# Ledger of designs, part 97: designed miniproteins, single chains, continued (3)

Each design is a single chain, and the fold is of that chain. pLDDT is the mean over its residues in the fold that is shown.

## One batch from the design tools (miniprotein)

Design m11371
Fold by ESMFold2-Fast:
Structure m11371 (fold): chain A 60 residues (1-60)
Amino acid sequence: SSLYSLYETLDLDGDGTISRAEAESALRTFGLNPSDAQIDAIVAASSDPEAVVALLESLI
């Protein structure tokens, strides 16, 4: 639905950080096929929800 709801799904532990495995699993569940570089970028930006949402927007 919204990109922010996808961000919330990526943070399965609720700790404000996104693991590589969580990012890959959640994006695949939403029907996306991200590259390793895109997953790495999301993980690197995990403490910044605005940056994560911007990266997700580029995938959709």
Scores: mean pLDDT 70

Design m11372
Fold by ESMFold2-Fast:
Structure m11372 (fold): chain A 65 residues (1-65)
Amino acid sequence: KKEELKKTVLELGFSEKKAERIADILYAYLEGKISKEVAKQALINMGVSEEEADRLIEKAEELKK
């Protein structure tokens, strides 16, 4: 669920406002509404580093398994 993603992002040190946006992006990716490339670029546009964006996508994929 999106709430689980938001909790995980908050625990990684992001602010509540950023965590909500990041969770929305990751949830859309997991639902197949956007590609991995689109999700990664959206995270980078929010000020997330490329390495952090890759880690966030990996954690989201793990939570779905």
Scores: mean pLDDT 80

Design m11373
Fold by ESMFold2-Fast:
Formats: sequence, C-alpha cells, structure tokens
Structure m11373 (fold): chain A 69 residues (1-69)
Amino acid sequence: SPRQQRVQQIIADNERAAAVLREQIARLDELYRRSGGDPLIQTRRLFLELVLGGVETVIEHLRRRLAEL
C-alpha cells in the first residue's frame, strides 16, 4: 500500500543515517587509538553512540508499526 511504501522509505532513510554514524564512530575509534587515548575524542565517540542508539530505536519502532499494517 502507499502507506507501507512511505514507512519503508523512512526506514531506508534512517538506515542510511545509521550507516553514516557507524562509519564516523569507526573513524573516531581509530583516531582515539592513534591519539594515545584523548578524552575529547572518547567523549565525541560516546555522544555519537548515543545518537546512533536513538536512530536504531526509531528504526525498530517503525519496523514494528510496518508489521501491524
């Protein structure tokens, strides 16, 4: 249905955002290792992990809603 297609598109958009966040976190992990443990890099990494968790929660909510349609 058109409603299912719209929800699937929003899920796809959020999955792309999550992929970008995971890539950024991976780059910060590498930078953290090379920096010898810079606390500012670690703080930024933890913040991005929190944001990623929020995006993943939204995706799970939308997938549950899609299954009910």
Scores: mean pLDDT 88

Design m11374
Fold by ESMFold2-Fast:
Structure m11374 (fold): chain A 97 residues (1-97)
Amino acid sequence: MITRITVKATSKSKDVEERQQLINDFIRDALRLAEEHARKTGRPLFNVQIKSVTEKSIEISLVGEASPADAEELGRELEKLGREKGFSKVTIEIEYE
């Protein structure tokens, strides 16, 4: 089943350099999570699409074949990652085709 997992993460930090570092670290670690998920499930690697990057936020979509349970698990891991990185708001949206 083709699945799209979209993560929107926003920083309330007033420090521009801190926000840029958080965004870059989030992209890197989201790619790592996608790679770990591929190894764990034996499915092809999710395509990571950067949808938007602003001074305060990042939106990325992971598109690939996953079961609903696997997609929900990856979504939870992405939400946890965003929170642990220090983003003030993290939103996960999962869509199935």
Scores: mean pLDDT 78

Design m11375
Fold by ESMFold2-Fast:
Structure m11375 (fold): chain A 81 residues (1-81)
Amino acid sequence: KEEYKKKAERYVKIAEEHLARGDLVGAAQSYLNAGYWYYKAGELDKAIEYFRKALELAEQAGNTDLVEQARKYLEEIEKAK
């Protein structure tokens, strides 16, 4: 759905803005949201890409809750294949 893709694109932009400010937690959360909306749009490769970006940033920030969320979404997609 075009609506889901547009939501994902908005969250990618928000994540990039957070990253430009050095806000790793905000960037990780926004990339997690982008991955979710790409997943809802059926764009599995993009969903995986942005969940991986969220995971890397969450690990760098030491945010265990975001690390756990990103890993769970990646597991869900791998099960759906």
Scores: mean pLDDT 85

Design m11376
Fold by ESMFold2-Fast:
Structure m11376 (fold): chain A 77 residues (1-77)
Amino acid sequence: MEKVKERLKKMEKMDTSSQIREFTNMLNEMMADESMSISQVKKAIEEMMKVFEKTLDDGTVQILKRTADSVLESLEK
C-alpha cells in the first residue's frame, strides 16, 4: 500500500499525458495480479479515483474516469 501512495504522490507532479500513462500501467498491473479478486480491483480503482478527484485537474480526472470505467466494464465481461 505504501508503494501505491508514493506513486499517486508522484503523479501529482506529472503532466496530463504522464498521469494517464501511469494510471493505465497501475490498472494493467492490478488486472494481471491473479491474487486480487475482481471486487478488490474495483475497490482499489474507486479509492484511486477519489484521490485523483481531490489532487488532479478536472479534465485529467474525466479522462482517468473513462479509462477506469472501460477497465471495470472489461472485468464484468
Scores: mean pLDDT 77

Design m11377
Fold by ESMFold2-Fast:
Structure m11377 (fold): chain A 71 residues (1-71)
Amino acid sequence: MLEIQKIILETLYKNPDSEETREELIKKLKEEFKIEEETAKELIDLALSTLSEEDIKLMLNQLKGIFPERK
């Protein structure tokens, strides 16, 4: 779960509130965790429901300093 939240936050940092962002997350979850597309969608929804908009903004600011490869 924690790694899934990290992937979601990193993708939201790049392009928040876009359909493309959701599709990219589903693809990453399927490839890294080898889960079904429907299950990936449920996990994304569950992870997002745990975070408030303010919490997401705070985490995005922190992730900028943690990102190892950003060029």
Scores: mean pLDDT 61

Design m11378
Fold by ESMFold2-Fast:
Structure m11378 (fold): chain A 64 residues (1-64)
Amino acid sequence: AVPETIPGYGNRKEDKPPLSGEELNREALREILKKHGIEVDDSTSLEELRAKVAELNRAVKAAA
């Protein structure tokens, strides 16, 4: 494919965050769980956090 001239966002190495998208997702899931009163360990894996959020969503739907 021929690269189209796109003004604005380009390849910016300086914009590369120190945190990966996985770490950002993990923090977001932790915040959701904390808002609902569910405690999680600092070392809880992303998959465990997703499982807990899924369980929470099932409980919320069952209560509605």
Scores: mean pLDDT 66

Design m11379
Fold by ESMFold2-Fast:
Structure m11379 (fold): chain A 60 residues (1-60)
Amino acid sequence: SEEVKKLLENNISNLEKIKDKMTPEQLKAAGEKLIDYLKSKGASQEDIERFKKKVEELLK
């Protein structure tokens, strides 16, 4: 669980660093791809919802 949470935080941090170089559409697509990756690593529904919320915050 901790490894998945750390992976989630690292992916959010990476998106924050590159968001200014991406369109909102590209950022959404990257977020969806990362959600699929996190699901493959055993992320819970709660972890996925938390990740989605952070991606939405990056789009504001």
Scores: mean pLDDT 78

Design m11380
Fold by ESMFold2-Fast:
Structure m11380 (fold): chain A 89 residues (1-89)
Amino acid sequence: FSNKEVVLEDARLLIESARRAIEEAEERLRRGEALSTAELSALGILAAELRVQAEWARKHGFEELAEELEELARRLEELVRRSEELREK
């Protein structure tokens, strides 16, 4: 495997994981259920991983992929913020 092919496959799997995590978190928040501390930590780590992959993609000319990764990271960060606000209320 070339380094480029491995990173592109990793990005694809990360995108799939992020989409599933976003869907589950949005559903629970819609029901008024705050996420656990462990779940919030996992979403934060996933968002950070997406941003690292987005930076790599942008440096190598994969602008569309970088934009998708950055958007998913922003959505995860927003879900963490919403859950934290819900726990404070």
Scores: mean pLDDT 82

Design m11381
Fold by ESMFold2-Fast:
Structure m11381 (fold): chain A 68 residues (1-68)
Amino acid sequence: SAADREAVRAWAEAFAEAAVAKLKAQGLEASYEVRVTDETVTVTITVEGKEYVETVPVEELLAALRSL
């Protein structure tokens, strides 16, 4: 649903922002991008010009979040 997609986006953005803030606190150049579709969440973290990409199915992430 749209609400589930928004919840997944909010969590993924909060997680990526925290990770990037920690990297920046250590003096590293870092940024993030989160892309959400009906089926997948893709998080890209760029550190010192190198990209790290993780893709997770929305349903798997929702199941994990609901278990917390």
Scores: mean pLDDT 81

Design m11382
Fold by ESMFold2-Fast:
Structure m11382 (fold): chain A 95 residues (1-95)
Amino acid sequence: SLEDTLGDLLVKQFVLYTQGYLGNALSKLSVEDVQEIRKKAVELFRSLPVEEAIEKSRELVREVGEKHGLTPDEIEALELYVISQALTEVLLEQE
C-alpha cells in the first residue's frame, strides 16, 4: 500500500539522516535549489503513477546532486527526503 511504501521510506530516511548525510547534502545546495527539486517532485507525484514518480524523482535528485558534488550517500538521503515529502503531500491531498 502507499502507507507501507511511506513507512519503509521513512525508516530508511531516518537511518541516513542520523548519519548526517541529509545535513551534508542540504549544506551543498542553495535553499532555492532544494525548493525547486521539491516542487518538481511534487508535480511528478501529482501527474504520474507513484512508481514512475519515484523513479523520475530519483533521477532528478541524482542529476542535481552530481552537479553540486554530493556523494552517493548524500544523494540517496536527498532522494528519500524529496520522495517522502512529495508522497506525504499527495497522500494528505487525497484524505
Scores: mean pLDDT 80

Design m11383
Fold by ESMFold2-Fast:
Structure m11383 (fold): chain A 99 residues (1-99)
Amino acid sequence: PSEEQFDRDVLAALAEIAAAITYNEAKRLEKTDPQKAKGLREVADLLRQAAEAIRNGDYETAIKLFEEAAKKAREVGDYETASIAENLAKQARELKERA
C-alpha cells in the first residue's frame, strides 16, 4: 500500500472508532436524556458516513460530514466529540492536499 492509502485507512479507522464511541454514549443516555441520545446517534451516523467517504477518496464530502458532525455535537452539548470531529476534518483537509 502507498503512504496515502495507509494514511487514508488510518483516518477512516479513527472516524469509525469515534462513531462507535458516540453510539455507545447515545445508548447509555437513551433512558436518562433521550433528546441528547438522538442527537449523538445522528453525530455517529455522520462520522460513519465520513469514514466511508474517506475510504472512497472523497475528501470534500468527508470534510463536510465531519464539520456537520462537529456542529451537531455542539448543539447537543458534547464539546469533546465536537473537538474530535473538528480534528478529523483538519486531518482530511491535510490528506486531500497531499493526494
Scores: mean pLDDT 88

Design m11384
Fold by ESMFold2-Fast:
Formats: sequence, C-alpha cells, structure tokens
Structure m11384 (fold): chain A 81 residues (1-81)
Amino acid sequence: SLKDKLLEVVDERAAELKARHPELAARVDAMRAAVKEVLEKDPLDFEGIAAVLARYAAGDPVLEAAARALMVDMQELVAES
C-alpha cells in the first residue's frame, strides 16, 4: 500500500541518518515516531507530517535538511500513486 511505502522510506531515511550521525539518534528516533503516528491518521495528513518534521528538526541543520529530503521523497511516492 501507499502507507507501507511511506513507512519504508521513513524507516530507511532514519536508519541512514543515524548511521551517519549517531549523536542525533535520539532526535531521529523521536522524529520517526512522531511522523509514523501522523501516518496512521485517515485521511493521509501531509500538512501534519510537514509540521511534525519542522518541529522535531528545528535548530539542527542536518535534521532540517533530512526533513526536507524526506518530504520530497514522500510527496513523489504520493504523486506516483
């Protein structure tokens, strides 16, 4: 399903980010958990996902860049569906 593909991308990007930046692991895990919670909502709430990513990434340029990249990846998956 689309939600399964979105969850897969979130998990893959979180794992890659933690591998490159282990010092950010706790913040990455918090962002991942918050994004997954919004993904459980019906209908799919992209504005809610963007808001959560912005809130959890705030103040760290690595997390802010990762959040922007994740939004692009997720929007592309939705457009293809």
Scores: mean pLDDT 83

Design m11385
Fold by ESMFold2-Fast:
Structure m11385 (fold): chain A 91 residues (1-91)
Amino acid sequence: TEKIIEKAKERLEEKVKELLKTAPKEKTLEQIAYEAAFEVFESLSDEEIKAIAEAKRKENPDDEFLKSLSDEGVTLEYLLEKAKEIAEKLL
């Protein structure tokens, strides 16, 4: 599970770096983060999606919002959050 999350973070960092180099100057960090997160999400298997979602729910077990989301929804939310963090750090 931890290895799946680390690989997802690596893919996000690579995609954010790529998009920061190629994106128009006017493109926002949020837009770059969204594109990176969606590209990484599309590359994930059902097993990886489930593993990331379960890890995120375990991190905050009382979060009713995360409990209400599908595994896909939780994983995408996690990827969006991490992509934004990576984009901010790389500036």
Scores: mean pLDDT 77

Design m11386
Fold by ESMFold2-Fast:
Structure m11386 (fold): chain A 90 residues (1-90)
Amino acid sequence: TAEKELMEEILELAKKNGLDTSLFEDKSLSEAFRDLVRIMLDHFGVEYREADTTITTESGIVLHVGLEVVRGSEEVSTEELREVLAENRK
């Protein structure tokens, strides 16, 4: 299903960037997505806080992100996010 496919894509990106996929074990799709967002925001030095935020994907999957950007004026591009994930390979 779309949710399973999205989770598999998240795990695939983590593997390609040398992240331990066990970090996403037993996590919901929303939690896995939130963790990826945190890694990216921390890398760019963007200030964020916990908030009631929800994102709906193009496939209709509802993600409860729970984070709000406090400091930062620009939307981070998908290409920049891919580079950040690659740099966080440890």
Scores: mean pLDDT 61

Design m11387
Fold by ESMFold2-Fast:
Structure m11387 (fold): chain A 73 residues (1-73)
Amino acid sequence: SDIVREVLERLREGKSLEEILAWLEKKPDTGIVKTLIGLVERALRMQEHNGDVEKAKEAFISELERILKALDN
């Protein structure tokens, strides 16, 4: 949950999806990190397809909030 919250905080600080991906790629190769990388890559593809950066970020934030709510301690 800490890494998911840290990604959300970076998004709130105005970090780009590309910056978040680069930051996650420096983290240990864990299941949650792999999941988060996949979600960022999906959001980046959405951004490339429709050109709407804010819409792509909103979709990514929605998925992160869903994951955070579903994560077991």
Scores: mean pLDDT 80

Design m11388
Fold by ESMFold2-Fast:
Structure m11388 (fold): chain A 85 residues (1-85)
Amino acid sequence: MLDQIMDLFNQLEAATPDPALQMQIAVMILEIAVYETVNADPQDTYRRLLERVRRIREEARRLGASPQVLALLDQIEAILQQQLS
C-alpha cells in the first residue's frame, strides 16, 4: 500500500529546507492521493512514482541535500522497486 510511502514523503518534506525541492515533494504527495482516488493500475502507478523519485533524488544530490534526505529518497525508491519486482 502507499501508506508507508506517504509516511516517508512526510518525513522527507520535514527534513528538506530547499523550497524548490519541497514543492516537488508536495506535488508527489498530491499525485499519490490522485492515484489512490482513481484506483489507477498499481504497476503503472509505482512505475510513474519511481521515475519521479529518481529525478528528485538527482536534483537533491545536485543541491547538496543532507544524508538524511538522500537516505529517505533511497528508501522510497527501494519500496517502489520492490512493488515492481
Scores: mean pLDDT 77

Design m11389
Fold by ESMFold2-Fast:
Structure m11389 (fold): chain A 93 residues (1-93)
Amino acid sequence: SMEEEELKRKVEELAAQAREALAAGDLDTLLLHIEGIIALAQEAESKGLRETALYALEVALELATEGVERFPDDERLRELLAEVQAKLAELKA
């Protein structure tokens, strides 16, 4: 659907910005964009677009994982990774 395509485009835009922030070492911007992707996943779920929500959470998981690998001592990234893992597990249940 057009709505599903629009949400996926927004996820890809935020993911690209998150990857730029990660490359620059900008943790605050990285966290902001990962949170934005999680919000898009929640919007998709509220609209019954379960596959789109799963896609967004998997993208958030990849970004949070890479963030923790590069900044393993950052508590915010570890907490965000745990949040994404929990949300993804709940959605797959």
Scores: mean pLDDT 88

Design m11390
Fold by ESMFold2-Fast:
Structure m11390 (fold): chain A 53 residues (1-53)
Amino acid sequence: MTPEQREKVLEDMKEGNYKNIYELLSKVDELMKKFGISKEDLYKLITEYLSSL
C-alpha cells in the first residue's frame, strides 16, 4: 500500500471512533473497497490502530 493510503485509512478509523476489533471487522469489506487496500494490509493497519488505543 502507499503511504497516502495508509494515512487515509488510519484517519478514517480514528474518525469512526472504533473501540475494539469486532467493530472494525464488520467494516473490513467496506474499507477495502473505499481505499483500494488489500485484506492483508488492512489487517496490519487494524492491528496498528488497536495497539495505539
Scores: mean pLDDT 78

Design m11391
Fold by ESMFold2-Fast:
Structure m11391 (fold): chain A 77 residues (1-77)
Amino acid sequence: MVLAESMVSAAKLAASKAGVTLSDEDLEKIKQAALTDGVQAAIDTAYEIAKKKGSDEAGKAVKDAVQRAADSVLRSQ
């Protein structure tokens, strides 16, 4: 719950900074990946969506932000 929400928020913010707008459907896909397949699946999903909508650089920025958000939540819990 908190983990998935944190990862989604990080993906949206990082994508915006990289010039990519993630739709509500894109954010839901990242959230569902986190809930059903785990942290790595959510990171991979965020990377692929951001890369497809923007660039490889945008994908990497979003992936790194999602990973850092996941690490931060797991460290706190």
Scores: mean pLDDT 81

Design m11392
Fold by ESMFold2-Fast:
Structure m11392 (fold): chain A 115 residues (1-115)
Amino acid sequence: MIEATESGGGTVPEGGSLTLTNTVTGGTIVAVMWMAVRPSGYAMAIGSSSGGQAKEVEGRVSVTLDAEKNTATLNLTDLRVEDTATYYSVSAVVSDETGKVRLAAGEGTRVTVVG
C-alpha cells in the first residue's frame, strides 16, 4: 500500500524560508508537484520536480527528489504573507506491488507566514 507523509509546516516569519518534505512508502517517487491552497480557496501549483514554477513564487521555489530516501522536498525562500496556505504534495509513484503508476496525495501541511 502506498502512503505519503508530509512534514515541516507551522508559523514562519516573512522574509524567512520554508522546507516541506513528503516521504513515500510502498512505491518509488518518479515525479512530484506541490500545490498551495490559500485561505481564500485560491489554489495553484507551486513547483514540480520537472522544474515548473508558479509565477507568484518564481525564483523563490525549488523541488527536489531523493530517490534513495524516497523523499520529495519543497524549499520556498523570501516568504511573503501571501504564501500563507495549506500545501499539498501530489506524487507519481511506481507501486512496488504492481509496477503501475499511482498518484499519492499528502494530507496537507498548514503554513502561516507572519509579517
Scores: mean pLDDT 83

Design m11393
Fold by ESMFold2-Fast:
Order: sequence, then structure tokens, then C-alpha cells
Structure m11393 (fold): chain A 94 residues (1-94)
Amino acid sequence: MTLEIEVRTEAQLYAAAETAAQVAAHSGEPITLVARLESGLTLEVRIEAAKPGERLDVRVKVGGDRWETLLTLEVEPSGRLVLTERYPLSDLAP
């Protein structure tokens, strides 16, 4: 599934990624989030489906074929996602 959003702040990007991860966990399907920045730059965020008890890494394509981890989450046995780590994006393309 592909979701498209416009984001004005880094906080909105993280919030959208967390929401997309919840959707991926609920549907059991991978999600690609396409985030358009106010600058016109487009970021591709990839979220794989995870089962209860697994770790879920949310990855962002920052340029060329380079991917960085944006968020790490844990899927609890209840199906609830727990955010374990947020990683700063210091190398977004200008």
C-alpha cells in the first residue's frame, strides 16, 4: 500500500511514519509512505509488516539508493506498537 502526505515539519514526518507503522501492523501488509516536503523534495519511507513479538524498522530513502532508519518499534503480543527509538534526520537532501 502507498500513502501520500505533505509535511511542513520534521515532527510531522515522524508522526506520519508512526501512523503508517500502526496501519501496517493492523493490516499485516507493508506500506510505502511518500512524504512531500514544503521545499518540493519527496521522501520515500518504507515500513515492512511485522508479527507480534517482532521488531519493526521504519526506513527512509535519503538519496540515491541510501536508506536510513527513521524509527524502531516493537510489536507487542497484543498487537500494540511501542516506539523504542527515534533517529534524527541530519542528512536530508537540500
Scores: mean pLDDT 74

Design m11394
Fold by ESMFold2-Fast:
Structure m11394 (fold): chain A 73 residues (1-73)
Amino acid sequence: DFKDKLAEAIRNGDVELLRELGAPEEVLKVAENAKKNGGITDEEKLILVEWVIKQLYERGEISEEEYKKLLES
């Protein structure tokens, strides 16, 4: 559930869903920029990805292998 919602929120730039999932203001700002501009900088992408992966890893929803795969596009 959390993993699927998180992936969907990131894919769609869904700021409301990210807020519901407890994303900090910095991550919400990145998502807003993505939605508004259709893209984000490499630095902004890293902020988003690091938060997402940390949440998934802390919940035990992803393996180390999945973590590495998600880091690579």
Scores: mean pLDDT 73

Design m11395
Fold by ESMFold2-Fast:
Structure m11395 (fold): chain A 57 residues (1-57)
Amino acid sequence: ALAAAEARGAAHAPLIRLVNEYREKYKAGEDVRADLEATFGGEAAAELMAWFDEEAA
């Protein structure tokens, strides 16, 4: 039962690190949308882009 929750936790940790790297690139003015879409999928990429814009506001 706990193995599934542990697998989700392990998957989320690398995603958080990747998001931090893309966030810094986005703040530097890099175009990261295509990379986000390839890595996380279109819907998740759109949410991340919206979150970056919200954080910048």
Scores: mean pLDDT 68

Design m11396
Fold by ESMFold2-Fast:
Structure m11396 (fold): chain A 85 residues (1-85)
Amino acid sequence: MRKELEELFRRYTRRAVEAARAGDIAAAEQAALDLMRVLAQNLNREEVLKYMAEVLEALAEALEPIDPELAKELREGARKYRELA
């Protein structure tokens, strides 16, 4: 992945994780959707699924102490994304 795209990936992932830790699930979801849109414009489907799986795992870790059931669903989503990639 290009360095500029890697920096965007890190920045959006950080925003999503910070929003999730603050309990702002809507902001976390928006950051993840914005990232997916950027990745989809620059990468193929398999690469998008791989990087989005990483975002879902980071969100699951951040949400575990707040909403462990949602965290479990996000980890399952990440696993499925990796299987489809």
Scores: mean pLDDT 81

Design m11397
Fold by ESMFold2-Fast:
Structure m11397 (fold): chain A 65 residues (1-65)
Amino acid sequence: DEDKRLAEAKKEAMRKIAAEYLGVKDPSTISEEQLREALIKVIMETRKVDREEAEEFLDSLLEKL
């Protein structure tokens, strides 16, 4: 299913972004909480939004996966 593969690829890309941000060599060692926190910080920096807006944006992205 192409939609499932796209969703999985997006989630994998987010894990890689979080790993680079955290300086972690293996994305699979990142806990779900560390992944969420890193992505929130990346969104805040990239979009220049506050933490609450970044959290809502991330939750919206995850809901569409």
Scores: mean pLDDT 76

Design m11398
Fold by ESMFold2-Fast:
Structure m11398 (fold): chain A 74 residues (1-74)
Amino acid sequence: DVEEKVALFRKLLEAIIERAKKDKELARKAAEEIRETLRAADEVAATLSEEDREVVAAIRPLLEEALRELEEIL
């Protein structure tokens, strides 16, 4: 279920952002991991199944928003 996977991922990102407000080292590491994930997603997109591409497309804006929030904390 793509929608369920996206919802769980959103909750995970929200938890990371909340913790990052109290831990700048975590904020920095999370921002770096998100940047790497976004870069890797572009490189592997052509090899993904249609369902996996739909998940990545739905998750991408969530990652971009989380990165923005983490950069504001830093």
Scores: mean pLDDT 79

Design m11399
Fold by ESMFold2-Fast:
Structure m11399 (fold): chain A 89 residues (1-89)
Amino acid sequence: EEYEKIVQAAREELERLTKEINEKYGPVIGVLLPDATEELAQRVAEIKLKENPEAKAAIYVAVHSSDTLEQALERVREAAKKAEEILKK
């Protein structure tokens, strides 16, 4: 119950940040996996980048079942920040 709402909020935050970064720097891919490892999210992002060579970077995040709403949102914001740092260089 709580977790599904947390995942939904994290997805909405990722979509908003992906749109903002896309408008500033060009095409990026957002990847959010619930109940997954960061390694799995990174692997999915790598596959999507190979399938979409026009994308300049991927924002990838794994939301843990133990995360609070604040922790999940922080994971999304940190992932977006890392992608933006790559795009600035």
Scores: mean pLDDT 82

Design m11400
Fold by ESMFold2-Fast:
Structure m11400 (fold): chain A 79 residues (1-79)
Amino acid sequence: SKRTEEDKKKEEEMQKKIEEEIEELKKKGKTLSDNQVEAITFETFAELLEEQYKKTKNKEDKEEAEYYRKLAEEYLKKE
């Protein structure tokens, strides 16, 4: 399906937050595995969707946030 310009901007904001969080962890001397990077990615998506839900009150945003939190937990368990 075609992505809207709003969806693209949202993906760019998500990517920026993920990169900033990874950079902060590297500054703290933490070594990150691929599974930890994926977990951070999904956790960041969940946080952004939770913030959106507070503004929109759209249950779909809440359900999607819960889905990404579950994915983050699954990737952390693979460590």
Scores: mean pLDDT 76

Design m11401
Fold by ESMFold2-Fast:
Structure m11401 (fold): chain A 61 residues (1-61)
Amino acid sequence: MTDEELDKIAEALGVSKEEAERYAREVVDLITREGKSFEEIAERLGVSKEQVELAAKLYLS
């Protein structure tokens, strides 16, 4: 994950870079360790499904 990719995600989500990084870590952990769907992760973290998808993209990049 590059610093530039994290900045773009933070801007797209309208959150701070630190919050975007935290979301990315939590989303990847929930997918890889718990096998949660994007909708389940969004509900658990109190964010939108689109925010979860953007965070998951860091894992795929």
Scores: mean pLDDT 70

Design m11402
Fold by ESMFold2-Fast:
Structure m11402 (fold): chain A 69 residues (1-69)
Amino acid sequence: SRLEALRREYEREPDRRRRLEIRARMELEELYDKYSETYGISYSEIKKPPDVRQQIIEKMEKERLKKEQ
């Protein structure tokens, strides 16, 4: 998967700055995967709206709060 490839890049990358870039890509990829699983939407559709990242975060936080309560 894309996440597994990014994790391998992260572990093999000695440069701290490049590792931060890879980590940011990993976090974004995780958010897209969770959004796709939650809504059953294809990966390509997730990237269309400019604010989708924020919508994914809000949705995931709501789910976490419900599980914690």
Scores: mean pLDDT 66

Design m11403
Fold by ESMFold2-Fast:
Structure m11403 (fold): chain A 100 residues (1-100)
Amino acid sequence: MPLKLVIPESVNPLAKKVLEILFSKIEELYKKGKITEEQLDLLEMHALGLYTTLEEAPDDKARFARLVETIKAHVAKTLPEEVAKEFIEALDEAEAYFLS
């Protein structure tokens, strides 16, 4: 059954794009059987945390960057190395989009 993570309605197109990048990677990892439902929930919470930060403080690049680094550290510590690497690559893509 296809898992589809729902992107909340947003007035901020940047926040929406960041979620699209991250949710696409989470869905890919789950579809490939690389993550459990529990790990999917964890990654979804991290993605939504970044989305909320952009909705609340879209001009606070330092706050966004600090949250990205915090999530990278947590993911590297808690998930298998291959999964952590792929999600960190998606975080880097999302951050590059925000900084462009």
Scores: mean pLDDT 79

Design m11404
Fold by ESMFold2-Fast:
Structure m11404 (fold): chain A 77 residues (1-77)
Amino acid sequence: LSLDEVIAILREASPEATVERVSDTEARVTGETVDDDGTRLSLTSTIRVTDTEVIITTTVTNLETGETTTVTQVLPA
């Protein structure tokens, strides 16, 4: 998987999100969503592509409480 392919998939899956290329190996995704219970969430994901892995770090902020949760996912490329 190339970064260009990852960006294309993200734009198709989340057309309302802002997807920006930061470098040849890194992209940033910023967006807002609403949880199943009506809570507003802000999402910021950093996607880093290496020769062997795609590393996705997502920070979710609860806009009502200010609580943040960070999740890192590592996928084989």
Scores: mean pLDDT 77

Design m11405
Fold by ESMFold2-Fast:
Structure m11405 (fold): chain A 74 residues (1-74)
Amino acid sequence: GTGFRFAGGDDGQYKLSDEEQNEVARVIAEIARAIRAGDFKKAEEILKEAKAKFPPEAQELLEKNYKLLLEQAK
């Protein structure tokens, strides 16, 4: 099947549902595409809109991934 579910161990750090994780992954993929295209302004706009609709836990995850993608673009 598509998607693997984690049970126990490290799952206490992030309380995101499978649906929320999929949505966050989609947003990260869009940000990554914008960064790869050299459109850093569009990547920032996508991040800002996503942060407005997600809970704080997802916002932190999005911002962390955004920084990692910027480092990889160097």
Scores: mean pLDDT 73

Design m11406
Fold by ESMFold2-Fast:
Structure m11406 (fold): chain A 96 residues (1-96)
Amino acid sequence: MIDFEKFLEDLERRLANPQRRERYLAKAKEKGYTEMSDEELRKRVIELAEKLGLPKEFVEKWLDERNYTREELAALVVYLEDILNAQKEFEEKKKK
């Protein structure tokens, strides 16, 4: 399991960086995530975070308190997908 407190600190730091945020947003636009509804993006963020071992209730409170825009939610989806893909790649290599 990941340290969710450390994970959120890293996430906040990355999203606070305008250049990193812009790169995630650009990738989200390429994938069509910026055309999704706020509710669809929020649901996808929660699903991805839960797969990473973050408590669903904690993620829901986090999203409610931060009041992210649709663009920020789309960037979050890309960020979480990249981490999940990296974890899967690492585990696959360990089993070979």
Scores: mean pLDDT 73

